# Designed miniproteins, single chains, continued (2): the designs that were tried, part 90

Each design is a single chain, and the fold is of that chain. pLDDT is the mean over its residues in the fold that is shown.

## One batch from the design tools (miniprotein)

Design m7108
Fold by ESMFold2-Fast:
Structure m7108 (fold): chain A 71 residues (1-71)
Amino acid sequence: MEKVRAFAEELYRAFAERAKSLSVQQAVDLRTEILRRVEAEMDRAGVSEQQKQALLDELTLRLTEVIRAHA
């Protein structure tokens, strides 16, 4: 869990930085790619479906707020 959380936080920070120079559509596409990568890492780490859903929902909200702040 800690490694997955750290990985998601790194991707979130990179996304927030990158989103400043991206169009809304490019940011949406990058959000989709980040969510896919985090989901794959959680699957590899064997986290429960309940934990997976909670983390993906939280990350989706955080990434969406970054897009909204720059739109």
Scores: mean pLDDT 84

Design m7109
Fold by ESMFold2-Fast:
Structure m7109 (fold): chain A 56 residues (1-56)
Amino acid sequence: SMQEERDRLIEQLKKHWGLNEEQIKLLEDIFDNAEKNPGFAIILAHQKEQVALIEG
């Protein structure tokens, strides 16, 4: 689901970039808005693929 996709991406970003609570909250808000904006969903999907390629 979109919620599970979002949660996984946030966890990966938190782990690799050391995001604080404010930054995590901002990302959650961005993802909530992305669900209403198809263009943003495409960008998020692309970022997810890039992270997966780096991690193997």
Scores: mean pLDDT 69

Design m7110
Fold by ESMFold2-Fast:
Order: C-alpha cells, then structure tokens, then sequence
Structure m7110 (fold): chain A 80 residues (1-80)
C-alpha cells in the first residue's frame, strides 16, 4: 500500500541519519556494538522485503527501497 511505502521512505531517511551518526563515532564503537548494529539492520531488511512482497508493491518501487536499505546495511558492515 502507499502507506507502507511512505513509512519505509521515512524509515530510510531515519536509518541514513543513524548510520551517519554511527560512522561519525566509529572510533569509539566496540566490536559488540558494531555487530549489534549490523544484526539490527539485517533484521530490518528482512522485514522490509516481507512487507513489500505482502503489499504487492510495483517491482520498480520495491527494488528502489530495497536497494537503498541494502546500501545502508553495506555501510554498517564496512564499519565492522
């Protein structure tokens, strides 16, 4: 639905800000904190895929949102 798509677009913007903060503080983060952040982001990506599939969102829109979240996950993985 349009509401689910709008919610995830807002969520992506929030996740980007969170990752920006994580990158800014990388030198103070423990390996445990980095691993926890990566695990959390992987769970969000799985939830996103399941929700977008259930809502029958157009493929192009789904691919765009998924790609944006995958890029954020890759940024978190690069910190570990």
Amino acid sequence: SSEVVATWLEGVATLRREVDALEANRDTLSPEELAAAEAFMRQLLATLRAQLDAEAVPQAVRDRIVAEVEAIVARVKALA
Scores: mean pLDDT 80

Design m7111
Fold by ESMFold2-Fast:
Structure m7111 (fold): chain A 93 residues (1-93)
Amino acid sequence: SIDELVERAEKAAKEILEDPNLTREQALDRLSAVAGELIRHFLALGQEDAAYRVARLRIELQRTIEQNPDKLKEAIRKFLEEMRRIAEEVKAA
């Protein structure tokens, strides 16, 4: 389930990075939805700290894109890298 959520986030990010017609709002909606599912999954596992960290990443992604729209692709890459790290830590626990 964690692996499926991470794969879905990576697929969404790839589609966003490759689609010149995708809006900033659509990109945020897709990534936010996957982050929300991952948060709920971590909470179900009792991994409250990991859930909080993903929630914070979602907020930071929103802020970065709103303040620096020209850095959309960079913000998405950073978001994915940090989300993958959190997922790996939870799987190792």
Scores: mean pLDDT 78

Design m7112
Fold by ESMFold2-Fast:
Structure m7112 (fold): chain A 74 residues (1-74)
Amino acid sequence: STPLSPEERAAVRAVVESFRDQAEATITDPAVLAELTGVVDTLLARIDAGTLTRADLDAFLERVGALLEREAAS
């Protein structure tokens, strides 16, 4: 897969940073928060490296969804 454009990466970064701030304020399970923080950090590192692809973004969304389902079940 091809890397996202610089404009797409900037938009994704802004959304992910907002999501991280909200998640830190609202997630109560420390294990879920730790895993989500790791997933966010990995995505941000790929954005900064200019290597973020659509597949990486889709995988991020799938992993976040699974973690939020686990939080809801806690």
Scores: mean pLDDT 83

Design m7113
Fold by ESMFold2-Fast:
Structure m7113 (fold): chain A 77 residues (1-77)
Amino acid sequence: LEKEAEELLEKAREAKDPIERGLYLLAAGQYYARLGKYDEAIELYREAAEAFRSADPELAKAAEEAAKLVEKRKEEA
């Protein structure tokens, strides 16, 4: 579980393409959210949104929405 998230973070760090980097960050964020590590998940989704911003604004918006959903989940947890 945590190991899979760490592997995704390493792939994101090595990714030259912003879209690819953002996708790895989103995947890592999903793993952290499933582990109940909401702060880490929110941060990763926001980093994914930044990676997408100039390359794909729609993906950036989706990542920002995912971060907001996790913030709401954290308030209710």
Scores: mean pLDDT 80

Design m7114
Fold by ESMFold2-Fast:
Structure m7114 (fold): chain A 78 residues (1-78)
Amino acid sequence: GSEVKVEVPEEAIGGTFVFDPELFYEAFGAARRVRLPVQLPDGSDAFVNVTFGSPEAARRFAEEYAGKTAERSEVRRY
């Protein structure tokens, strides 16, 4: 499927995704569900759970969300 489910816990809201989109598949591409690090403004780390409907949806998510702020839980369709 073209879906990506993004599950942002309260402690991760406002965190910035710190993964490298070019290395995303090397680090996470074998998993359908991953726990992605976000960096909070205070310098602490939190995590967002992401579930991918397909490898192509994972790639589109990685390119769109690298360096982006996690604002809320959502389901994306690509």
Scores: mean pLDDT 77

Design m7115
Fold by ESMFold2-Fast:
Structure m7115 (fold): chain A 74 residues (1-74)
Amino acid sequence: MDFAENAAHALREIAKVYRKKGDLESAKKAEEQAKYLEENPETPESEMQKILREVGLPLGRESTRATREEQARA
């Protein structure tokens, strides 16, 4: 299974959380990163992990991993 596809999906989930909070700038960043990974599936796993951490860190600090109304499903 393509790790890039899985990472892009995670970034889109993060973007949804930001949009629900009204943080459109962070949501846009997450979606841009998801697009990048979808266009570059050969991106190394380490780089994908770094992107996920950078974009997800603010949510992690706030302990907001998922949207209130939506449940992560894969």
Scores: mean pLDDT 68

Design m7116
Fold by ESMFold2-Fast:
Structure m7116 (fold): chain A 88 residues (1-88)
Amino acid sequence: SLDDIIAEFREKAKTASPEELVELIKELRDKVLSMNLTPEELRRFAAAVAEIVTEYLRSHPDLPEEERQRVLEAVSEFLRTLQEKIDA
């Protein structure tokens, strides 16, 4: 279920390196592209992932700028993918 996917991502993000987090976000993007989610589910998914990534970055204030930017780019691409599916 979507809730199980969100819960698993939240748990994995707790111990992920920046590189591992980027790969997890890319995996979520691939899952979204293969799923028939409603606009409501897509908005809920977007909000949950944005919250988890925001908390990760807040918990790691000393991340090198390059690593921080890679995480931000990955989440931005994920959110753009969800918005494109909502707009379709």
Scores: mean pLDDT 86

Design m7117
Fold by ESMFold2-Fast:
Structure m7117 (fold): chain A 64 residues (1-64)
Amino acid sequence: AAAQAHVDRLIADLKAGNGLSEEEARKAIEFGVRNVLADAADPRLGITPESVARAQAMLDALEA
C-alpha cells in the first residue's frame, strides 16, 4: 500500500519537474531501486533491512 503510493508520487514528480514520460520515470525509479538492492550485498555500505524491504516493495509496485 505505502510502496504503491510512494512510486505513484515519484512518477508524478518526475513527470512534472523533469518533463519525463511515465515510462522514463518508471525506468529511472527501477534503476535506483535495483542499485539499492545490489548495494545491500556489500556490508560496508550499511544498507538496512528496512531499506531492502522498501526497495523490494517498490519493485513489486512497479511490476503491478
Scores: mean pLDDT 78

Design m7118
Fold by ESMFold2-Fast:
Structure m7118 (fold): chain A 71 residues (1-71)
Amino acid sequence: SIEYGPRLVDEAERRLAEIVSDAPVTEQAEGIIRGLDLLGEQGLLTPEEVESAKRNIRRLAADPDAPPYVA
């Protein structure tokens, strides 16, 4: 359900904020996106949920101060 997409984005945002790493934010975001693709491939997420979560993760990687769910 689309209801799970926003929760996954919030969790990913929290993980990106908590992880202190020398790796670029884009590299960390790519890891999360790959994880989302695997969840979709395994049938744990719908294609719509995967697309929404990936879009928000890319936005967070570009601007961590951006509010969630901005179109």
Scores: mean pLDDT 63

Design m7119
Fold by ESMFold2-Fast:
Structure m7119 (fold): chain A 87 residues (1-87)
Amino acid sequence: MEEALKAELLARLDELAAEIAASDLSPAVKQQVLALVDQLRQAIENRDHQAALQVSVQLGRLLYENGRLDLVERASEIAVAAAPLLQ
């Protein structure tokens, strides 16, 4: 069911946000990354494919530039898993 997949993806985003908040990233970078995670959450809730794509690219770039490849992979996995909800 779409509702079950959506709930699972939102839970994964909450886990990612908690991991970012607990990370050693600077406070300024944490705020930017958490804002992008919130935007991705909104895009998934609204089924906005274009917004989800743009936010995922920005999120991945910011995490990559800050040396967090592990978080880039996790964000990418969530974005790929969200594809069936976004059409």
Scores: mean pLDDT 81

Design m7120
Fold by ESMFold2-Fast:
Structure m7120 (fold): chain A 60 residues (1-60)
Amino acid sequence: SAAQEREERNLRLTRAASLLRTTDLSIAEIARRSGFRSQAELSREFREATGISPAEYRAL
């Protein structure tokens, strides 16, 4: 369902945010480990959810 898809996406984004804060992994590798199909998908969905890119988030 659309609700399950949103929840799964939110869990993937939460995992990516954690890895951005706690590791020095490349953004491409974080995308792979977080269940995104590509770095581009992670970057797009992360910006839609947070208003900033993964690289900008890491720099905070």
Scores: mean pLDDT 86

Design m7121
Fold by ESMFold2-Fast:
Structure m7121 (fold): chain A 91 residues (1-91)
Amino acid sequence: SLEEKIKEAIKARGYELPENVKIETSGEPPNAKVKIYYDGILVTEIKNVKDEDIPDIAALILALSGQITLEEALSVIKNPDLKKLVEELVN
């Protein structure tokens, strides 16, 4: 599933999905939707998710949870829309 792929991308970076972060997914790439909750609050909804966006979403979640810096996330995220989103969520 897309949720499992995102969790594996987080794990590939040496982290685990934080207990206070919840991911809800619907559909399949390239038209998938990802909702990210932090402490039970919906913080963002990402639409038109492609397989190539999965590592970027993992980095965004890690920056949102404070496990990596914003600067580290921006260095690895390739999708310009997801770079903008992480800057808006973490700053």
Scores: mean pLDDT 86

Design m7122
Fold by ESMFold2-Fast:
Structure m7122 (fold): chain A 89 residues (1-89)
Amino acid sequence: MKRKLKLTPEMKALFKEAGVEKDEITLAEAIRVFREYVDRHGLLLEGENPQLVDASGTPLGKVLGRDTFDLRDLGALEEALRKHAEEIE
């Protein structure tokens, strides 16, 4: 079942920089927007692990509460989203 999340002001600002202006978003769309933000800002580290992201000093890193993360770790991305978005029933 797809759950909708109501974005906090900080998450909404981050998503606006990724070209998304919505007050409510599904978890799947939010993860997609994170990946688009990473791609647009060139945050993927070059090398043997191309899914590793350096978000240090960015609004994304502040929202996630970490400087480096793996885009394949969907559980960690989902946890970060739940901390910075209000879940709508």
Scores: mean pLDDT 68

Design m7123
Fold by ESMFold2-Fast:
Structure m7123 (fold): chain A 120 residues (1-120)
Amino acid sequence: MKEFREKLLEEAAKAAGKLLNDTIEELKKKGLIDEEGAKILKEAREEAVEYLRKGEASKAALKIIEGYEKVIELVKEKYKDDPKKAKEIVRELVIRATALALQIIGLEIDVELKIEQFEK
């Protein structure tokens, strides 16, 4: 059972890593984040994937939130003379961070549900 759980968590971690990376690439293509912002989010992704692999989805979600909060502060500083643009970018980043946190927690719940179905 332990090895089966570890395999399911590894699959969840890979799915999360792809989802998080695809989101970073989308934000870059839309011009909503720069190279510094992308680097911060990639570092947050690596930490989140490691926590999810260990079954600590709440910590994984927190790392994603912290990464997006850092990028939001960079956006506010970059666009301090254009508050309308800052607001539009920050809104999209907040929505994406919230959705990603929910999806990461959902991946762990799906793993635990699969284990329950095979053990009982």
Scores: mean pLDDT 87

Design m7124
Fold by ESMFold2-Fast:
Structure m7124 (fold): chain A 87 residues (1-87)
Amino acid sequence: DAAAAELKEALSKVVSQEEADEIGELVKKALEADKNEDYESALKYLEEALEKLQEANKKNPSEVIANIISSLEEGIKYLKEKIEEKK
């Protein structure tokens, strides 16, 4: 996915390559789960990615990390709304 690859490239400049790869893989899994309407799994993967980014930003504050956190928070909000719609 181009979005996951772009995210990984941006992160690789502010976190370790291993952290960028791990976060990128979580976002990719979340996008795949969302496409299958598995919103609970998608939410879990995005929340895990968000926790990793928040820890990275806490150790080394970065506008790049902060912007990605904001994007993931919007994705999490979207998934929570989709889960609520199914109730």
Scores: mean pLDDT 81

Design m7125
Fold by ESMFold2-Fast:
Structure m7125 (fold): chain A 77 residues (1-77)
Amino acid sequence: SPGEVVAATIAGEAVREGHEEALQELFDSGLRITEEEGKITVEVPESLSDEAIRIVRDAAKRASEITGLEVEVKVVP
């Protein structure tokens, strides 16, 4: 699914940068990936590290290129 492509891309970016600990932080954080109307939304808590948020933003751009779908990153309280 497109959401699985986003999740795989997030994992790939974390591993590529040597930040596997950020991957654990991301999945423990309450990160949500939802698909509605051909658009993927990734919701990330404001409490995440700048590094983890950067990984998500980079992964979202890459996943958008791979899937051809809009991938939006929303920082939530």
Scores: mean pLDDT 75

Design m7126
Fold by ESMFold2-Fast:
Structure m7126 (fold): chain A 97 residues (1-97)
Amino acid sequence: MVEERIEEANKKASEAFDNYMRAISLAGDESLTEEQRQQLVKTAELFQEAMDLYLEAARLGQEKGESVWEEVEKIMETGEKLLRDGQEMYEAVLQAK
């Protein structure tokens, strides 16, 4: 149902925001190299883009319902890819630390 997808999109947006905050917090660590800090900034940007996409998916689903379901699904898929890419980049920085 569209309502379940809106709830999922809002949950994913919250998850992306939490990941964004973690990346920004870690980027402030003085023990990191400049390259690691730059990588974390890029990671944070991916999480921010994912959050924006999930919020847009929730907005479209709420505003237009079933008529935009395929568009909402595509936006959700793009957001999930960005969340995944960001998480992989974040973990790579942690492993290099």
Scores: mean pLDDT 83

Design m7127
Fold by ESMFold2-Fast:
Structure m7127 (fold): chain A 50 residues (1-50)
Amino acid sequence: IQQDLDLARQSEADRERFLKIGGASGTLGGIMQRTYDGARKAAEEKLREQ
């Protein structure tokens, strides 16, 4: 609910930060990007269901 909203925003910010400091398209960078993207989408969909 409110936490889901905050979580979605936090994930977006974290994603951008990771892209800046270590978001190389390497193995680790790719995995982290996909993980955050998935979590963010899940949170957004859950929020829409509320």
Scores: mean pLDDT 64

Design m7128
Fold by ESMFold2-Fast:
Structure m7128 (fold): chain A 92 residues (1-92)
Amino acid sequence: SMEEKVKEIERLFGKIFPLLKKHAPAAASELLKLLSEIREAVENNDKEKAKEYLEKMLGLYEELIKKHSDNEELVKLLNELKKKIEEAIKFL
């Protein structure tokens, strides 16, 4: 279900959050807010808003990967989250 996909994204985000907060604190806060918006959209069965917020989150992850390309650990975790977000978008 979409709820299960969002919960998986939330769990994986929780694992990366300390590292993300250390290297990109502003982006960490913005992504946390977007994750809350995604949850609300899914709970309201608003597929259009859920897709918009997931696509915004995807864009932020792509920018973070480019900006932190020298940090192999962070890039690996960001790519894992990016893949989960892409899977969620395809499921909508």
Scores: mean pLDDT 85

Design m7129
Fold by ESMFold2-Fast:
Structure m7129 (fold): chain A 88 residues (1-88)
Amino acid sequence: SLALEDAIEAIREAMKKLKNPESQKKVEELIDKARQALAEGNFDEAKQYLLEAAKVIDEEFAKDMENVRSELEKRIKQLQEELEKILN
């Protein structure tokens, strides 16, 4: 149970870094369900809710990373074009 409580806290901290309020709400609802299952002694059910919450977080972070990559590629291209103008 202590390990599951630690997992809940870790997932809650990761949730705070999500930019989408609907994704934050979905993760919080899954955490609440996990806490209820844990209180009832349903450890397997609690684990499943935490895995679902982690999946939501992973999917949102993957989207954020793709956006960061795209913006970096645009900035590198802009810098290359600026350098070509200075050197020519």
Scores: mean pLDDT 78

Design m7130
Fold by ESMFold2-Fast:
Parts: C-alpha cells; structure tokens; sequence
Structure m7130 (fold): chain A 147 residues (1-147)
C-alpha cells in the first residue's frame, strides 16, 4: 500500500541517520513483512532504538525484530488498549529486549497517537503521519542521551 511504502521510506531515512547501512537493511527487510503501517512504525522504532542505544549487532536486531513481528501479528492501529498492553508485556519479556523505559516510551507514544486517532476520527494516513512525527521526536531525544 502507499501508506506502508511511505512509512518504510521515512523510517529508513530516520534509521540511516543513526545506524550503519547493514543494520538499516536488516530492519527494512523485516518491516516489509508487516501489513499495518502503524504496527510497522512501532516495531521499527523499537528496533532502531535498540540499535542506537545498545549498539545491537545485525544478528541481535534481526532476532529481536522477528520476535516482535510475531508478537504484533494481527494488531492494527484500531486494536484495543488491552491488546497493545498484552503485546508490550510480551516484548518486555523477550531475550535481548531494550530497557523497560525504552519499551514504555515507544508504547506510550503509540497509545497516545491511537487514542487521538479514535477521538478525532483520523484516517490511517493521518494516524501514520502523526506517529512518524512522534517517532522522529523520540529519535532526537535518544540521540541526545547517546551523545
């Protein structure tokens, strides 16, 4: 879909500012397996932050993201708070998961955007664009923490 292609391209651009080409390539390859653009941005943001903050290897990023994709399977931006909370807790318990603080920040961002989308009847495209804006802000914060 056009929305998914746009989300992948923008996230690849953001990732390329903070990660090696090889890490970006493995993340993008795996993200293409996700159909919902909002879910794709959540998974991608987690993987990029793991790469940036923990200097995770290509192999560690691939394994983590494959597990995240399986957990997030069937979720959409319209999924309930409870469904997203269950996914969050499963991701926190994965071997090699980023810190709870990182996971909570990403899911908190996603929850707020999803809530705004439902309350204001935003389109999927508008919801994805809002999440991209929030992800960009989170990456700028993470870069300052990393140095």
Amino acid sequence: SAIKEKAIKELEKLASEVLSKEKVEVIVKLLKKIEDAFVLLVAGTLAILKGLLENASVEELEKFLENVIEILKGLTYLSSYEEWQEAREKIKNLPGAPSDLVIERVFGMAYEVSKEAKENNLSEEETVELLLEKAKELFEEAKKIKE
Scores: mean pLDDT 88

Design m7131
Fold by ESMFold2-Fast:
Structure m7131 (fold): chain A 89 residues (1-89)
Amino acid sequence: SREEKVAEAVEKIYPALLEAATKKAKERGLSEEVAERAAKTTAEELSRLHVEALENPELGLTNEEFGQRGLEVLERALEEAAKELKEKE
C-alpha cells in the first residue's frame, strides 16, 4: 500500500532529519521535543512526496527541488512544533 511505502521511506530518512532538526532547534533555543516533532512531520511530508513522484515521475520534483522543499518543510515544521508545544513548555 502507499501507506506502507510512506512508512518505509520515513524510517529511512527520519534519523538524518532528526539530527538536522536537533541542530537547528539548539541554534534557536528550542527544545529537543520541538526537534523530534518537526523531524517527524518533515519525514512524513517528504516521504509522501517521494512516493507520489515514484508513481508519477513526470510530475515529480528534481533532486535539487526535493532538497529545497525539504529545507522549507523543516523550517515550517520547527515553527509549527514550537507554537504547538507552548502549552507544555
Scores: mean pLDDT 78

Design m7132
Fold by ESMFold2-Fast:
Structure m7132 (fold): chain A 71 residues (1-71)
Amino acid sequence: ATIDWTAGKETVLNQLEQQVVGYIEAGDLDEAEKILMEAVIKSQTHKDKALAQAVEKLVKVLGAVVKNKAA
């Protein structure tokens, strides 16, 4: 799945959350991780602190799901 990285910050954050949560619910944790890694790269490239904070929160959500369901 793709996120419109050129959209406004709230739209990007909403798309990121929807895509990550959608993949987690589908059991496709690898795709959720892939999207989060892309978001990390984008936050670093654009020095976007709001995106970096959203990624940190979603990484913790994915990590908790992996520990509780996949471990």
Scores: mean pLDDT 75

Design m7133
Fold by ESMFold2-Fast:
Structure m7133 (fold): chain A 97 residues (1-97)
Amino acid sequence: GEEEQRKAIEELKEAKTVEEAKEALKKFLELAKKDPNVKLIEEAVELAIEKAKKFKDLEILKLAREAAMLYLEVTEDVPRAIGLILRVIGEELDIEL
């Protein structure tokens, strides 16, 4: 439900390590796939991008991309979803180059 998804987002916000961020994001994705909430998925994508930038971690970006793709499936704001996907790709290129 929404409460469990919000808790996972708070865990993602408070994540101080790569492993904590990945755990929180994986938990969120499992919950969101069963009960999609457009606003919470959008928040999770933006937070995942920020955590990936902070930690310079490609696995967090992979999870951010998965969340952005889920957002594309459930949102009516297709341009915003495409923008989020492009931001993830840009961050992947910034780390690998």
Scores: mean pLDDT 84

Design m7134
Fold by ESMFold2-Fast:
Structure m7134 (fold): chain A 76 residues (1-76)
Amino acid sequence: SIAKEAEEALRKSAALVGSEVLDVKVLSVEGDLVTVEVTSRTPDGKIVTETFTFNVSRLKRAVELAVKNKELMDKL
């Protein structure tokens, strides 16, 4: 499911910047383009709700590369 992949990519992306995703509401799905309303806890403890539109395949690939880069940097 594209919606499931979108949620997974968003949670991984948020974790990379120290944020925690509390809730994801999928508003629309148009092929690989997904619009979501995300409620998250920021590193400073604030709860924010924002709407994002993104291409799931592109975000998934960007997150995979960022995780790999962070793992490499953590070894330096």
Scores: mean pLDDT 80

Design m7135
Fold by ESMFold2-Fast:
Structure m7135 (fold): chain A 75 residues (1-75)
Amino acid sequence: SLKEEAKELLREAARLSKNPAAAELQAQRAIEAIDKGDYDTALEITEALRKALEPTSPEAAELVERARELIEKLK
């Protein structure tokens, strides 16, 4: 499903991050928002995470962008 793919991309991005602890916390918040059907909050957190990761972990940022696109389709 789109929900499961988006959640998995967020988890993988957090693992690839140079600061996985901080990234995992933000990814978890986005995943919780997805599970609650709060896609606006999920998109806000996902975009903030993408921007935070882009300077130090561009591959992780790309996975977050893919998750964002899937979350957008859930609206």
Scores: mean pLDDT 87

Design m7136
Fold by ESMFold2-Fast:
Structure m7136 (fold): chain A 55 residues (1-55)
Amino acid sequence: MSLLDIEGVGAETAARLEAAGITSPEQLRASPVDALLSVPGIDVERAIRMARSLL
């Protein structure tokens, strides 16, 4: 699956995650919530929702 297959991730959010070094759903799942919150446009609710989509 790609980052675009994750609930709540659009093309813009996927591009920002890739710029931060998160290029796969596996890397996103392995990232702590605080690291996701460092990406522009991602809040706590969105980070939790994305993490839950991968669990």
Scores: mean pLDDT 70

Design m7137
Fold by ESMFold2-Fast:
Structure m7137 (fold): chain A 90 residues (1-90)
Amino acid sequence: SVAELVKRAIEKVKQTIEETKNDSFENRLEKLVETVREILAEIDAAGLSPEARDQVILTVKTALSVLLREIFSKEEVEKALQAINKVIKE
């Protein structure tokens, strides 16, 4: 379901944040980008309608933005969101 996909995506992001908490910003960003790629692959594998896919991606992006603001500086958040948006648009 859409709700389960969103829940799993948020859990994966939180796990990456926790696992990388002692890493440099650059290493954390690399792992977050990898995690986003895994999330997109799971969403694509679910065979959702275009509308449901867009809704899941939007919800995950919103949650991710909130989580990143809790751990990164303003400049780091901007860099992270740019990298993540690039992956989503691939």
Scores: mean pLDDT 87

Design m7138
Fold by ESMFold2-Fast:
Structure m7138 (fold): chain A 72 residues (1-72)
Amino acid sequence: AVSAAALAAGSRDVLDFLRRIPGVGPELAERLLAAGFRTIAEVRNATLAELTAVPGVGPELARRILDAAHDR
């Protein structure tokens, strides 16, 4: 069984992961979460085009996010 607390913990894991990436602040991490990147696995499966569709994410930052997601 999964509670609301367990779902919230999953979202925090991706936020913590994203905030470790140089150039990603808390606001940008929240925008990525709102855009559907709610788990590290969803970030790993994202394309550069999907990441750059998020306001504030440029091509270089999107590539950095993908590299970090695949290193873990």
Scores: mean pLDDT 73

Design m7139
Fold by ESMFold2-Fast:
Structure m7139 (fold): chain A 89 residues (1-89)
Amino acid sequence: DEAEALIKEMEELIKKALEYADEGAKSTDLDEFLKLAGKASDYLKKAGEKAKKAAELDPSVTKELEEKLKQLTGEITEKAKEAVERIAA
């Protein structure tokens, strides 16, 4: 129950992180990009905290949550790199 609730919170935080990352990737304004990238990073960090707590309560989900967060963090980081290169050009 508690672990499931934390996993649901993690999923919602991930959705917000992806939303801000996507908005940032489409931005042509450096200030707006930095603001959106910061929000995406903050939501990813919070999602990681929820995942860690869920895994402590239910160790059976640890591997799945760690793999999922690593994949999504990589995707968001790559989108941010592409946006920075595009805005800087």
Scores: mean pLDDT 79

Design m7140
Fold by ESMFold2-Fast:
Structure m7140 (fold): chain A 100 residues (1-100)
Amino acid sequence: SLEELRERLTEELRRSLLTMLNLPESAYDWPLGVLLERLQAKHNAPKVSVKAVNRLIDRAAEVLARLPPEQRDYERRSFVNLLLHNPEIARELLEEREAG
């Protein structure tokens, strides 16, 4: 379902944030906005709002739903990585794949 795909994208995002920030497992449930703010401060990452991230996750879930199940894990990790490093490129890529 789309909700399951959104959940898995959110989990992958949080896991990637913990890794990039060298945070313990106990930080997994921190507000997403706090994790994103720390990413910006520590790694000079692009400033992205929680609302913008949630919109990109929603769009990525729709794209993943159209892919064969065996491709979803790779594409999910790719989308999350791209979103954290280049959110504008992630948005463009998702729009391109949605149109195809």
Scores: mean pLDDT 78

Design m7141
Fold by ESMFold2-Fast:
Structure m7141 (fold): chain A 84 residues (1-84)
Amino acid sequence: METEEEVLEAINEILAKYGIPPAKSLEEAKEKILSLPDEVAIEIAKELLEEGIRKGLKSVRELALEIEVEIGVEKLVEAVKKVT
């Protein structure tokens, strides 16, 4: 079973590569990533997915998927707003 410490360590390692301060929780990590430009957030999500697979960390993989879904929804909403 993964620990929250192992999950946060893996996430914060990736955040550090992008110059982002460490997150104290999964929710804070998600909020930090989603506050970035979509291009950067997608790249971080890809790295989270790869790291989660490599280390077998389910929560890291789930965070990556949640970020991808949120950005996909935001892009759809923005597309609708631009034509109205």
Scores: mean pLDDT 78

